# Designs tried in a protein design run: designed miniproteins, single chains, continued (2). Part 77

Each design is a single chain, and the fold is of that chain. pLDDT is the mean over its residues in the fold that is shown.

## One batch from the design tools (miniprotein)

Design m6665
Fold by ESMFold2-Fast:
Parts: C-alpha cells; structure tokens; sequence
Structure m6665 (fold): chain A 77 residues (1-77)
C-alpha cells in the first residue's frame, strides 16, 4: 500500500540523517537511495488517489532536503 511505502521512506530518510550526523556517509547514501525507491513506489501506488499523491510529494520534498543537507554537511568534513 502507498501509505506503508511512505512510512518506510520516512524511516529510511530519518536513518540516513542519523547516519550522516555520525559520519557514516556511505551508510547515509545507501539509506537515502532505499528511501527514494520506496518513495517512488509510493507515488506509483497512489496514482489513483490525488490527495495521497499530493501528501507524498510534499513529504518527499521535505525529507529529501533534510537528507541531502545532512549528507552535504558531513561530506564537508
């Protein structure tokens, strides 16, 4: 279900942020990639639910920005 994939993506993005903050950049990138895949699957699953698809896009933008920023900050070290 799309909602389950969204929750999976959120957890993976949160774990990626934590890994980046700990300096585990390779792990953060892997978790980010898995989160992005789950997010893409969620959007496909929500193709017939425009309200859910909109929420998924908004959440995805928020979490992508957080993960990318955390990885960039870690890579500056």
Amino acid sequence: MAEELVERAKRLFDEAIEAAKKGNIDQAKKLYEEGMRAFDEALRAASDDPELAQKIRDLGAEYRNKVIEAIKEAEKK
Scores: mean pLDDT 80

Design m6666
Fold by ESMFold2-Fast:
Structure m6666 (fold): chain A 99 residues (1-99)
Amino acid sequence: SMEEEQEFEEELERLRKQIEQARKEGRVPEAELTEAVIEFYEMLRNKEITEEKIEELKKKLEEQLEILSKDPRVSEEGIETARESLEELVEIGKKKIKE
């Protein structure tokens, strides 16, 4: 539905905003996170999303978030909010597979 697409775009925008904030602080893991999120979005739009691809994305994003959590310049709240946004994105992807 159009409402589900708007909700997905809104969560993506929140994540991009968080990554952009961290990027202004000169961090490489944020570029990889942005790239993974964009790739996931394109797969979802093209109906190419699978459970395997969601798990691969989740693993990659968790690995990059773990790297970010060790950087003292990144706020713990920022990492937590990014993680929550990524979890919502994964749930939206899972719903799309079931539809």
Scores: mean pLDDT 68

Design m6667
Fold by ESMFold2-Fast:
Structure m6667 (fold): chain A 73 residues (1-73)
Amino acid sequence: KKEELEKLKEELRKKAETKPTDGEVLAEALRKAAEAAYELELDEKENQELLEILSELAKNIDKPVEAPPLKQS
């Protein structure tokens, strides 16, 4: 299963190199990363590595999805 993590990281890095501008590409990458984290029981360190790759992918996204701000008392 560690090999599956490495393959996913390589796939995401290659997608980041294509500099996609469509948020749908980021959404699909996030879904794959979440599924991998669940299936492979990724540690915090491994999750951080995936998140860093996803951040590189997100830098080229022209239409980021924003969540409404949370307000705490």
Scores: mean pLDDT 67

Design m6668
Fold by ESMFold2-Fast:
Structure m6668 (fold): chain A 99 residues (1-99)
Amino acid sequence: ALAELQEEQRRKAAELAPLRERAQRGGVEDQIRLMEELTRALLELMKKAIEAGLTTVDELLERLREIREELESQDPSDPLVQKALELVEEMIKELEKLK
């Protein structure tokens, strides 16, 4: 249900708070770690939203492809941009398996 997903989202946000704080104070490696953990949490929430009938695989794939296009317009030498592209591609791949 929507309420269960909202609760899960709040719980995941609280769980990731220490990593966000470290990313603000740390270097690229801490920021990459935060991105990886956020991506894993988002993918779990996306799968639960599909299972609950709140969204579709196609809707989420369209959104992820939009994010990929935005990232492709950024500096390709930036390691954060490179990691974000890798993570978005992995999310697309995982969601396509659900078709």
Scores: mean pLDDT 79

Design m6669
Fold by ESMFold2-Fast:
Structure m6669 (fold): chain A 88 residues (1-88)
Amino acid sequence: SELEEVAKQVKELAEKLREAGKEGDVESARKYAEELVELAEKSSASIAGYAAKRLEEIAKEMKDNPEIVKIAREAAERAREIREKKLA
């Protein structure tokens, strides 16, 4: 289904962001975080919620890199706001 395909894209982007975060690659982390927010914008409220949850998980995992934590948290907040707008 379209939902399953987009959910898989969220999962793959989250994995790329996690990998970039572990390597301290701030530029790639920012790029993947933006792509996750774009998927949230273009898809359902459910996908936006899923993206936000994955971004929050990454922020908790990347405690040793404050800049990556900030990128993930800001993207998670944007995805949550997108979800709320879609539900209104």
Scores: mean pLDDT 86

Design m6670
Fold by ESMFold2-Fast:
Structure m6670 (fold): chain A 81 residues (1-81)
Amino acid sequence: MEFREDLERAKELLAASTASETRLRYMQLSIKALEALIKGDLEKAKEYVLELARLAGEALGREIPEEKAVKLAEEEYELVK
C-alpha cells in the first residue's frame, strides 16, 4: 500500500504546485512509473524510469546509465509484486 499512498500524495502536491514545466514533468513521470509498477506493467515502468534518468542526467550535467535505471525498476517491481 505504500506506493499507492505516495502516488496520492504526489498527485496532491502536483495539483497545488506552481512549479516549472521541468519540475512538473519530472513529478508526472515519477507518478507514471509508480503507477506502472503497481499495475505490474514492468515494460511501461522501464520506459518511464529511463525518461526520469534522462531528465536527471540533464539536470546533473551527466548521463545516468540506462542499465542502472532499468535494474532499479526491476527491483521495485519485485518489491511491489
Scores: mean pLDDT 64

Design m6671
Fold by ESMFold2-Fast:
Structure m6671 (fold): chain A 76 residues (1-76)
Amino acid sequence: APSGGVGLSLTATGNYGGAKGLRAAIKAVEEVLKKDPNANSSVISSRGLAAGFREMGDEEMAKGALETAELIEEIL
């Protein structure tokens, strides 16, 4: 994979900066797992990141994370 996988961004990024972004990410992860318990970890992380970034108003990063999740799902 290219540099800076979404999984690392989710764990290392302080950009969630507030409980709201983190809660949105956790809820998105929970919803993905409820629909597909076998979901790929990178897909889960990407969808979580997208929800977190969207809650924080970073639409560009949210879009990138969603596109990453869709690309991984297409490959798998």
Scores: mean pLDDT 68

Design m6672
Fold by ESMFold2-Fast:
Structure m6672 (fold): chain A 81 residues (1-81)
Amino acid sequence: SELDRFLQALEDEIARLKSMLPSLPAPLQAVVERYIAQVEQLIADARERNLSLAELQARFREVYEQTRAEIARLLAELTGE
């Protein structure tokens, strides 16, 4: 199903990010670890609560955009900009 494909894509992305964690600067590691935990919780919620694809995608979008904003803020702080 489309839901199963989306969940698999999220799991694949989380596995990729986990493999990259040791190479990231410590402030970025903390943000990425929090992102991984939030996405893993969304996957669990989708499976346990039978979330629709639309609900899962909407909740993922919020987590993704919040994480992007935090990374942008940290990069600005690290570069002194």
Scores: mean pLDDT 83

Design m6673
Fold by ESMFold2-Fast:
Order: sequence, then C-alpha cells, then structure tokens
Structure m6673 (fold): chain A 96 residues (1-96)
Amino acid sequence: SSLVKELEEAVKNKAPEEEIDKIIEEYSKALTEKMKKGSMKEEDIKKIIQQWIDDVRKAGGDKELIDKAEEALKKGDYATALKYLMKAALKALKKK
C-alpha cells in the first residue's frame, strides 16, 4: 500500500519520529479495519496480535513499547496495540 511505501521511505530517509509516528498510526488504523471487515473472530485477532507481540519481544523489541501494546490488546484496542508493536519493531530494526 502507499502507506507501507511511505513508512519505508520515511525510515530510510531518517524522517523525524513525529512523522513516522503519524504514518504508523494511520497504518495501524487501516490494518485494524481490514481485520474487522474479514470473517475473523475477535479471539483469532487477539491471538494473531499476541503472536506478533511475542515475535517482536524475541527480536529485542523495546520493553516499554511492548508492554503498552499488550495493555492495549487486553483492552481490545487493536489499533493502539498495533501502533506500539510497530514502533517496537522499528526500534529493534534500527539496532541492527
């Protein structure tokens, strides 16, 4: 999608964190809407996001960002959970 390419370009060009955060927020909302429009049960959505959180944690994702993602997931706020998850993943990738 254009948002994915925009995020990749922003990260490559070392754009300000505020700009990257806005792109991540829009992408997280779009992904959440796509998951809800699919025939996925809420339990399956939670399991998938939890698996992604576990994967990012194993990859060395930032603990505070991962904890915020888990807290949002427990509250059923999938968009916020995905936002913090993406931030944790990007921070881990920058350490490579």
Scores: mean pLDDT 76

Design m6674
Fold by ESMFold2-Fast:
Structure m6674 (fold): chain A 64 residues (1-64)
Amino acid sequence: GPAAEAELRARLLELGLSEAEADRVVRLLKQGRTDAAGTLLVLRGASVAQVREVIALARELGLT
């Protein structure tokens, strides 16, 4: 729901993504495109640990 998406967006913005990039990652995760979301995060400077934390949060929030 919107609250879960907002929480995931907040985490992505804290990692230094722009609002547009955060929206794209949320959309990819909601589509189950976990590998594509992870690739985007790495290309924007996220560590492997940060990618794993984002994906874990998305799963906890029921977004993927």
Scores: mean pLDDT 86

Design m6675
Fold by ESMFold2-Fast:
Structure m6675 (fold): chain A 107 residues (1-107)
Amino acid sequence: SRAALLERARELARRLGFSEEEVERIVAELSSLSESERRVLLYQLLNGRLAGRERVAIASDEAVKELLRLLFPDWSDEEIEEAVELEKTDGSAFLEWLYAKMLEAAA
């Protein structure tokens, strides 16, 4: 349900280390956006641009997986695992790859 999705987004933002004020702002924005706009917002969150904070180096693998499942609901668990491993190996390559996937989804 929409309510369950928003609650998952709230939990995920907290696990990524966002403040309660930032979490509520993110959830409010997500609730008003189209699916494509929501994906862009979640991409910007991963890059730390939306909340004006650096990417949290201590974010759990589970939090990153949950965010990727929200961004790419059609992806398999194996594809999610591969993406998390890329993020751990080369965060810059991960962000460039994620950006390319977002462009493909918008085409």
Scores: mean pLDDT 64

Design m6676
Fold by ESMFold2-Fast:
Structure m6676 (fold): chain A 58 residues (1-58)
Amino acid sequence: QVSQIDSDMNQIRQSLIDSLNRLIDQGVDIGVSRDQARRNIDRSVQRRRDSQIRQVQS
């Protein structure tokens, strides 16, 4: 269960990062730096992962 959650969260994180990189490469103005956007993605994914793990391991 936990390993599956980690796998799912890694897939979501990678998908979001790939989408971000693609938008930037296409010249889309994302309003923040690539590093800042990546940090925001990491934070969101981490919060979601922690919530899911807590529910499953209770």
Scores: mean pLDDT 76

Design m6677
Fold by ESMFold2-Fast:
Structure m6677 (fold): chain A 95 residues (1-95)
Amino acid sequence: MDKLIAKAVAADPSWTKEELEKKVNEIIKEYEDKYGRKDLKKAFERVAEKSSSLEEALIAAVFMVEYKLPEEEAVAIAKQPAEVQDKVVQELLKE
């Protein structure tokens, strides 16, 4: 997590490390509260070490928690463009 926050701050220096960490925690909490989930933060922490960005880690965590995908598949899908991610969601909803 710290490595991804440092990379994000380097890419956009208008954000501080503390602001980004707070924003990520707020997004996770909002998702958990909205969908009644309590496992998103744990999934996020697990994929953060394998992800290249905070956004990628959040997307991978959602695929693991919401769609019950294995960690390696969720991380691979999170690296794809939004159109590919949408197609995967549509296929998962059909089964």
Scores: mean pLDDT 73

Design m6678
Fold by ESMFold2-Fast:
Structure m6678 (fold): chain A 122 residues (1-122)
Amino acid sequence: TLTPLQRNVVTAYHAVTVAKLYIDQRRLQEAIDSAEFAIRVVLALGDELNDSDVIELAQKALEYVKKAQEALEKKDYDTALSYIKKAVSLIEEAVNRLAKKLNVPQSDLEQAAEEAKASVES
């Protein structure tokens, strides 16, 4: 069984995977919402672990999410897509760092990715 911290990393990994799949589908609002959720989970984990590098990655990702949302509201879809891709790459880096730091089993990350794919394809 996973520890509470490991479960939170798996939750963030699932949300990042969902955001990536929504980007591929050009479902930009859903991608933004999923990325923002992952960022909030990662910020809470970074704070609990006192990991400044993880916090900095998540804060930068949040800035790009805000810029993506502003571009989307202006119907500038290319700019919104560019910013959400940058946000997702940064938060994915933070989640991967946390997964290694907390020794999250690869099988739990793989299961989260499969569940994310199923949820987006429904």
Scores: mean pLDDT 91

Design m6679
Fold by ESMFold2-Fast:
Structure m6679 (fold): chain A 87 residues (1-87)
Amino acid sequence: MGSAEREARLAELKKKYEELKKQIDEIRNSPTIDVDKLTELLKEYLEILRELASLGDPIARDLVKYYEGKEKEIAEGWKKQKELLNK
């Protein structure tokens, strides 16, 4: 039937999601944001969100639409926001 298999997949994706969130937050909280590294992590995060969306998560679907094709723009935006806050 696949409900237990689906739950196991969701648990695995949630674990990867939390791990990537920690890495993204670490970069966001650093004094200088590495845009290239952050862009790469956002791409990995987007991949996990795409899998969650395929499993029927509506929030993940909306997040995919938000991040898709904007990973570098978002990373650059967070760098600028950090620079403004450091004044």
Scores: mean pLDDT 76

Design m6680
Fold by ESMFold2-Fast:
Structure m6680 (fold): chain A 98 residues (1-98)
Amino acid sequence: MEEIEKLLEKLKEAVENKDFREALRTLVELSLKLALSDLSEEEKKKIEEEALKILEPLVEELKKEAEKDPSIFEELRAFAAEVAAELEAVRAEVEAAA
């Protein structure tokens, strides 16, 4: 739970700094920690709702930036692919440890 709280704070800082890449990375880490946690489905849903609420200002900024430079979507997509590859590496490590 302490790790979840730290990730929510990190997400909030990324939003305040308008750091789209850090916000995306933090969301992926949060999703992974939630998936591996012993938390109830109700508690997981509350944390997801809190994360989405924190993201609202950044989503509005993304819309504004995309109107000026649509390539930001391609950059975020490429970054998301890198993060997905890191998650697959972690999954392989967990399977090897089992």
Scores: mean pLDDT 75

Design m6681
Fold by ESMFold2-Fast:
Formats: C-alpha cells, sequence, structure tokens
Structure m6681 (fold): chain A 66 residues (1-66)
C-alpha cells in the first residue's frame, strides 16, 4: 500500500493548498508562495511514487538499477 499512501499525501497537499489559497484570496504574493510550495511538494511526491513503483520487489535490490 506504499504507492496508495503517497497518493493520499498528494490529495492532502491539494486540499491544504486549496484551503490556503481560498483564505489568502486576493494576495498575489501569498498565492504565488503557496503555489510554489505546493508545486515542490507535488514534484517530490511524484518522484517518490516513481521510486516506489521501480522498487516493486519491496526487498529493495538496489544492487543494480541499470
Amino acid sequence: MRIEEVRKKAKEVAKETNARLRASSGDMESNAAISEEAAKEMSEISRELRELAGESAVGGNPLKRE
């Protein structure tokens, strides 16, 4: 369930971002900062998902990734 856990985090980040954007409605700088942070977190989550998908063996055989 690791991939599903990360996807849940992505949804939570989206919810938090929407709530913050709504609360800061009308402030360009706050909206820009919130969007930037959300984008970075989503990028990290996407990368984490790819790594977990690549590590399908769970036992993690990082001996050879090529």
Scores: mean pLDDT 69

Design m6682
Fold by ESMFold2-Fast:
Structure m6682 (fold): chain A 81 residues (1-81)
Amino acid sequence: SKRERLSAVLGELYEAASRAKSAEEFVESATAILRREFPEIPEEELQALEQRLLAYDINNPEDLLGALSDAVALAARLVAR
C-alpha cells in the first residue's frame, strides 16, 4: 500500500538523519534514498530539497526534526502521486 511504502521510506530517512554528522551528509543520504525509491522524481524537486536541508544545523534537535520533516514531506507527496 502507499502507507506501507511511505513507512519504509520514513524509516530509511530517520536512520539517515540519525547517522548524519552534517547537513551535507544528510543531503547525500536523503537524496540517494529518494532517487532510489522515486526514480521519476524531477531534478528541480531534489535541488529544492537540498537547498532547504543545507539551511539547517543538524546538530540542533529542532533543526534535525525540521530537516527530517522536509525530506518526509517530499516522500509523502511522491507516494501520493
Scores: mean pLDDT 83

Design m6683
Fold by ESMFold2-Fast:
Structure m6683 (fold): chain A 92 residues (1-92)
Amino acid sequence: MYTVKGAETTVKLIEDAPSEGHKTMLLSLIVSNIDELIEILKQMSNETILAFLGPLLKLAKKYLPKEDYDRLRNTILSSLPEEVKAQLEKEL
């Protein structure tokens, strides 16, 4: 449903946000809506999930407080197929 290019474009919107504060706010909105993100991920191919979540979790690690990053990471990883989880853990 979502394309790899669409996933990359979404991540780039966060990276290109006007300030580091805006990046943190956008990532915090994702954390607040994690259940909806999980439902969207269920509609993606494994390739699209990796193209989206790899960069997203790297941005979250950089711009979110550790507690929010750990919550986001653990919730996402527990909701993914084992193959996708193993590949994401290599990138973190």
Scores: mean pLDDT 77

Design m6684
Fold by ESMFold2-Fast:
Structure m6684 (fold): chain A 79 residues (1-79)
Amino acid sequence: MLSREEILAALLEILGRSPERRALAERLTDLLMEYIRTGDPAYWDAFAALLDAAVAAGLVSAAQATAVRRYALEVLRQA
């Protein structure tokens, strides 16, 4: 299974490594891992909502958000 460190590294590659983007990547990683662990759709909904809020705030682009979603779906396919 993919480790937390591998998921975080991939998200940092997509989002960038500023302190705000690192904090976002860590929170997205934790939500994705809890969704994989529990199967609870609340964690996936929280992941999607956090990513959409980051786009609305101008912290990440719509293209970066699309890349994060594609990566997350690939991780879920392997889980």
Scores: mean pLDDT 86

Design m6685
Fold by ESMFold2-Fast:
Structure m6685 (fold): chain A 119 residues (1-119)
Amino acid sequence: MEEKALERARALVEEVRANAPTERVAEAVEEFEKFLEEALEKLKKTKKEDKEKVFYELVKELEEKVRKLYEEAREEAERRIAEGGDREEIERELEEFVRTLTALGIVVAKELEEEVKKL
């Protein structure tokens, strides 16, 4: 089971959320957490014959959401740099955000897959 990996990912998200250098990064992380919880709930309420289809739809939604959150954070980082912000500091903030999203994306995909296989 991916229990320890999920706990580690949630701890990382909580740390980033509590110490996020930008409000946008914190909001994006919160939206990602909410998606995970809603996706698991949706799968649990889905009929057995439809679970695989819903799983693939959720994975597609997850990938699209991660992409959009990344693009929004990247665009804001570029704007902050253009307005005279410290490029190195802002790029480090973006790197940490990307690491958090990547870790969650991997763990969420595994959690959703295991939920489908559970029955």
Scores: mean pLDDT 72

Design m6686
Fold by ESMFold2-Fast:
Structure m6686 (fold): chain A 76 residues (1-76)
Amino acid sequence: MKSVDELVEETLEAARKLLETYLSKQKEQGKLSEAQVEEYMAWFKAQEPELRSYLLKDPESAKEALEYLKRQLEAL
């Protein structure tokens, strides 16, 4: 059984991985530069503390988000 902290960190990790995979594909297609990918990843990391705080207050939403993100990653 995962703690709420573990659930939230897993949700954020899944979100990071999905964003990184998406941005990598956009770069491969010539739609984004490497610098733009780095800027988007830096922006996401800057939002993580506030997202973590929100998810810790609503672990049910974190669980639903994690299930959704895992399905999106499996579909890629």
Scores: mean pLDDT 81

Design m6687
Fold by ESMFold2-Fast:
Structure m6687 (fold): chain A 84 residues (1-84)
Amino acid sequence: MERPVLSETGSERGKEQAALLLEVARRILETGEDPVRVIERELRDNPVLSEEDYATALRIAENAKSNEEAALSLELYGAVVAGI
C-alpha cells in the first residue's frame, strides 16, 4: 500500500526540512552574515527542500529587518513544516 509508506516518508522529509531551516537560522545568528546570502549558499542547491520551501525561506530573509528576525521567522516556519 502506498499511503502508509508515503505518510512515513513525508514525515521524515518534513523533519529533515525543519532541521535544515533551524540549522540555517543558527548560522545566520552565528555568522552575522546577510540572511539572504546564507539561504542562497546553504539552501539553493539542497535537494531536501522543495522549491516552495526555498522560495518561502528566501522571502523571509528578504523581508526581515534584522538577523534575529530572520532567524526567528525561519525557526517558526521550520516548526510549522515539522508540525503539519
Scores: mean pLDDT 74

Design m6688
Fold by ESMFold2-Fast:
Structure m6688 (fold): chain A 92 residues (1-92)
Amino acid sequence: SLYAKGIAERVGLELRSMTPEQRRAFAEAVAASPEMSEEVIEALRDAARQGTEEALERAKRTIEKALSSLSLEEQKKQEEALTKGLRAAVES
């Protein structure tokens, strides 16, 4: 999905610009959202823990794959949860 790819690319760029503390805050904020898939939560927590290029790229690809399997309405709900998590990370 082009829409899912756009969301994943945006989140991937944000993750790269974050501090380790902000990445942890982001992962935990996303984990608190009931709509978010377990695979995305795990990948974001791994990216926060490891901070490697490989882990960050894996998180981006996991988001794209998870969102691409959903309807457009569900993709928008996931985008809202991710955006809320990004805002929470700014406060960390």
Scores: mean pLDDT 84

Design m6689
Fold by ESMFold2-Fast:
Structure m6689 (fold): chain A 91 residues (1-91)
Amino acid sequence: MKYEKKIKAEKSYRPLTVKGTAVAKGKKILNFDLHAEGLEFSESSQEVTEKNGETIVNGTMKLAEQTVDGTFTMTVEVEGDVEVKLTLTLE
């Protein structure tokens, strides 16, 4: 199954950091993607951690200064019908 979460960023004159987190039971996360539409970014990273029988994927995208209105999309693909908790945050 695939899950998606979106967050809209209003105009900003400072660097923005987009952080996405996906949590699923077991080793069920097959794919994780953070995407910014029409926006310049300087850095992107992804880290996978397994803790307490859950798989946790953290993605970070650091945007360049002066971001106009944009949309950030987090997409998560999991094996089978497992519950996924998604968090998407702007800093």
Scores: mean pLDDT 71

Design m6690
Fold by ESMFold2-Fast:
Structure m6690 (fold): chain A 90 residues (1-90)
Amino acid sequence: MEKEKKIKEAEEYLKKAEDLRNQTAWDVLRGLLTEEEVEKRFKEIEDLYNKAIELGNDEQKKRAEEGLKRTEIVKKDMLAGLEWRRELDA
């Protein structure tokens, strides 16, 4: 059924967003990402959560909205940390 396919796709988008968020955190800790690359990664995470909201059921939409809120907080913290490191290492 079409509804079942959308739910499955939404779950895949949620998983990809969570995996990418975790990978981005580790890459930042290892000093592998620039500010531009971090912003690009977070835009990709936000896009994945928005796709999950578009396709998902009520439960998946709530999970995606919660994920977006967490992602915004983490993004601000990571970008602030990179700015601090740049000032010290420059």
Scores: mean pLDDT 80

Design m6691
Fold by ESMFold2-Fast:
Structure m6691 (fold): chain A 84 residues (1-84)
Amino acid sequence: MERILEELKRFARDLVELRKEKGRISPEELQKLALKYMPKILDHAENREELVAMSQAVEEIIRGVKEGKPLEEIEKRVKEILER
């Protein structure tokens, strides 16, 4: 879980920075970042429960970034999902 959390936090940070630089995240830019991080996250998932938690965390990151939530709130939600 710790390595999955670290990669998810990096994904969230990059998306938040992209939102700050461009004001909006295009579907193409979101896909590019997802392709960068998803293989690393998947490489660290050892069981089905981790895959499910990771999928939920990715959805919450994308939603939080699109809704303009601060990075700290997004990171807190991700941690809560992975600690269940």
Scores: mean pLDDT 79

Design m6692
Fold by ESMFold2-Fast:
Structure m6692 (fold): chain A 114 residues (1-114)
Amino acid sequence: SAIERLEEAIRRLEESGEILIKSGDPIAKAAGRAALEAAREAREALKLAKEGKLSEEQLEQLAREAEGAARAVELAAKQAEEGKLNPAVATAAAIAAIGAGFLARKLVEEAEKG
């Protein structure tokens, strides 16, 4: 389900974000912070989804964006652990995470307005 996919994407963002924070590289740390912030915002949207306050379309869109961000952040984390992080990969991961977090926050704000 889209809820299960979103839950998994959040876990992946948190795990890979923590790896990036621990790398010691400032660019990796920035991507890691973006991933952890996206996971936090997505968890708020997930709570609303479980309460039936997001449409099926909104939930599917958020799940897809979070999965895209998780893939980008996982690639950056893998490269960071291997000591060969490409700055463009880290930047792409940060942008993807910021985008997913922004979408999650927007959906939370729209749901709270009624």
Scores: mean pLDDT 90

Design m6693
Fold by ESMFold2-Fast:
Structure m6693 (fold): chain A 80 residues (1-80)
Amino acid sequence: MLSPEEKEQLKAALLAIGAENPEATVYEALLALEKAGELQDLLKKLREGLSKLPLDEVEKLLLQPATEENITALLEKVSK
């Protein structure tokens, strides 16, 4: 489970990618972090959290634009 500090770290990284690529989805921002080799341990925890959610909810969260609201919603859902 992601800690509050780990969630803020992932949120900051994803928001930075979204700011450089405003049309990017949350999924594309996560792929960019994975390709860069950044936050690999946190990305593993995120994937574990996503595996506990219904597939339709996962798709909805990942295919949204990488805004602060959408990133926060993703991290909140995977932390339960």
Scores: mean pLDDT 80

Design m6694
Fold by ESMFold2-Fast:
Structure m6694 (fold): chain A 97 residues (1-97)
Amino acid sequence: MSAGLKALAARLEELGKRYPEVTVEIDGGTFTLTFASNKAALTMAGALAEIQRKYPVVKVEIEGNTFTITIPDDAAGDAVAEEVAERIEEAVEEGLK
């Protein structure tokens, strides 16, 4: 796994520990976020739509309050991992504050 993806994984694991309303599961370059709150889920959906618009390399699948984010373990995925992490953290903090 690239350095950027490893950093993203570590940040999302910390996020899940800080916000018990978010369940975080990590499998390589695939990150699954499940929200107990519809407000938080809607906030995340908006943030992920913006991420996909800017970075088509990021794949997002939505099933209710569950978001599956797939980032390739390559140079393109590594290049976007930091901004993806920042956007997800911001959306969780905004949705769950």
Scores: mean pLDDT 82

Design m6695
Fold by ESMFold2-Fast:
Structure m6695 (fold): chain A 61 residues (1-61)
Amino acid sequence: MSQTWTIVTPDGVTHTVTLRDGEITVDGDPEWAETLKTTVRLGLEAGRERRARLAEAAALR
């Protein structure tokens, strides 16, 4: 499974962020890697919480 995001930084530079087997890689400027990784992690965390909520609702049946 692989997931890819395209993120444009304030500098107008486009970066490609790839998630593969739980590993986040950033293709672009290394200085932006930390910020982009954090942004992607926060998005994944929010998505996981939403999924857990749905799974719990299903398990209540």
Scores: mean pLDDT 71

Design m6696
Fold by ESMFold2-Fast:
Structure m6696 (fold): chain A 78 residues (1-78)
Amino acid sequence: DIDEQIKEILEKYKENPELAAELILALIMSKHFGISIETALEHIELAKKLFEKGKVEEGEKVLLFEMTVEEAREILKK
């Protein structure tokens, strides 16, 4: 049950609401796109790193699964 999983994440990570939000987003993405939670989290982490470097368009593409993990990693090497 996704509602129970969301509640457990919120309770476990109550002191880190950003991480809780990322895990909930990863869970929703996993269910919606039929991908693993690990894959969803990897896309979220790469998007955050791209945003930190001012690469807003690239970060958005990673979050929308319009850019692969490998493409995002290559951009981050530059």
Scores: mean pLDDT 80

Design m6697
Fold by ESMFold2-Fast:
Structure m6697 (fold): chain A 65 residues (1-65)
Amino acid sequence: HMEEEFKKLLKEAEELVREAEKAGKLDQATKGGQYILQARQLWKQGSDPQEVIDKLKEAIKVAKE
């Protein structure tokens, strides 16, 4: 289910970006937040779900750096 995957990854990405902010990793938090913003915009526009999921996975990857 595409919407369930989007919501799950969005929550994970937002949580990891928040943890990065708390840890003082401002560059990672900013970059991760940008990917989350892009994913939200693509989702709202009805873009390819895979592209949205890929942006959220990039946010998660960056936030873990």
Scores: mean pLDDT 84

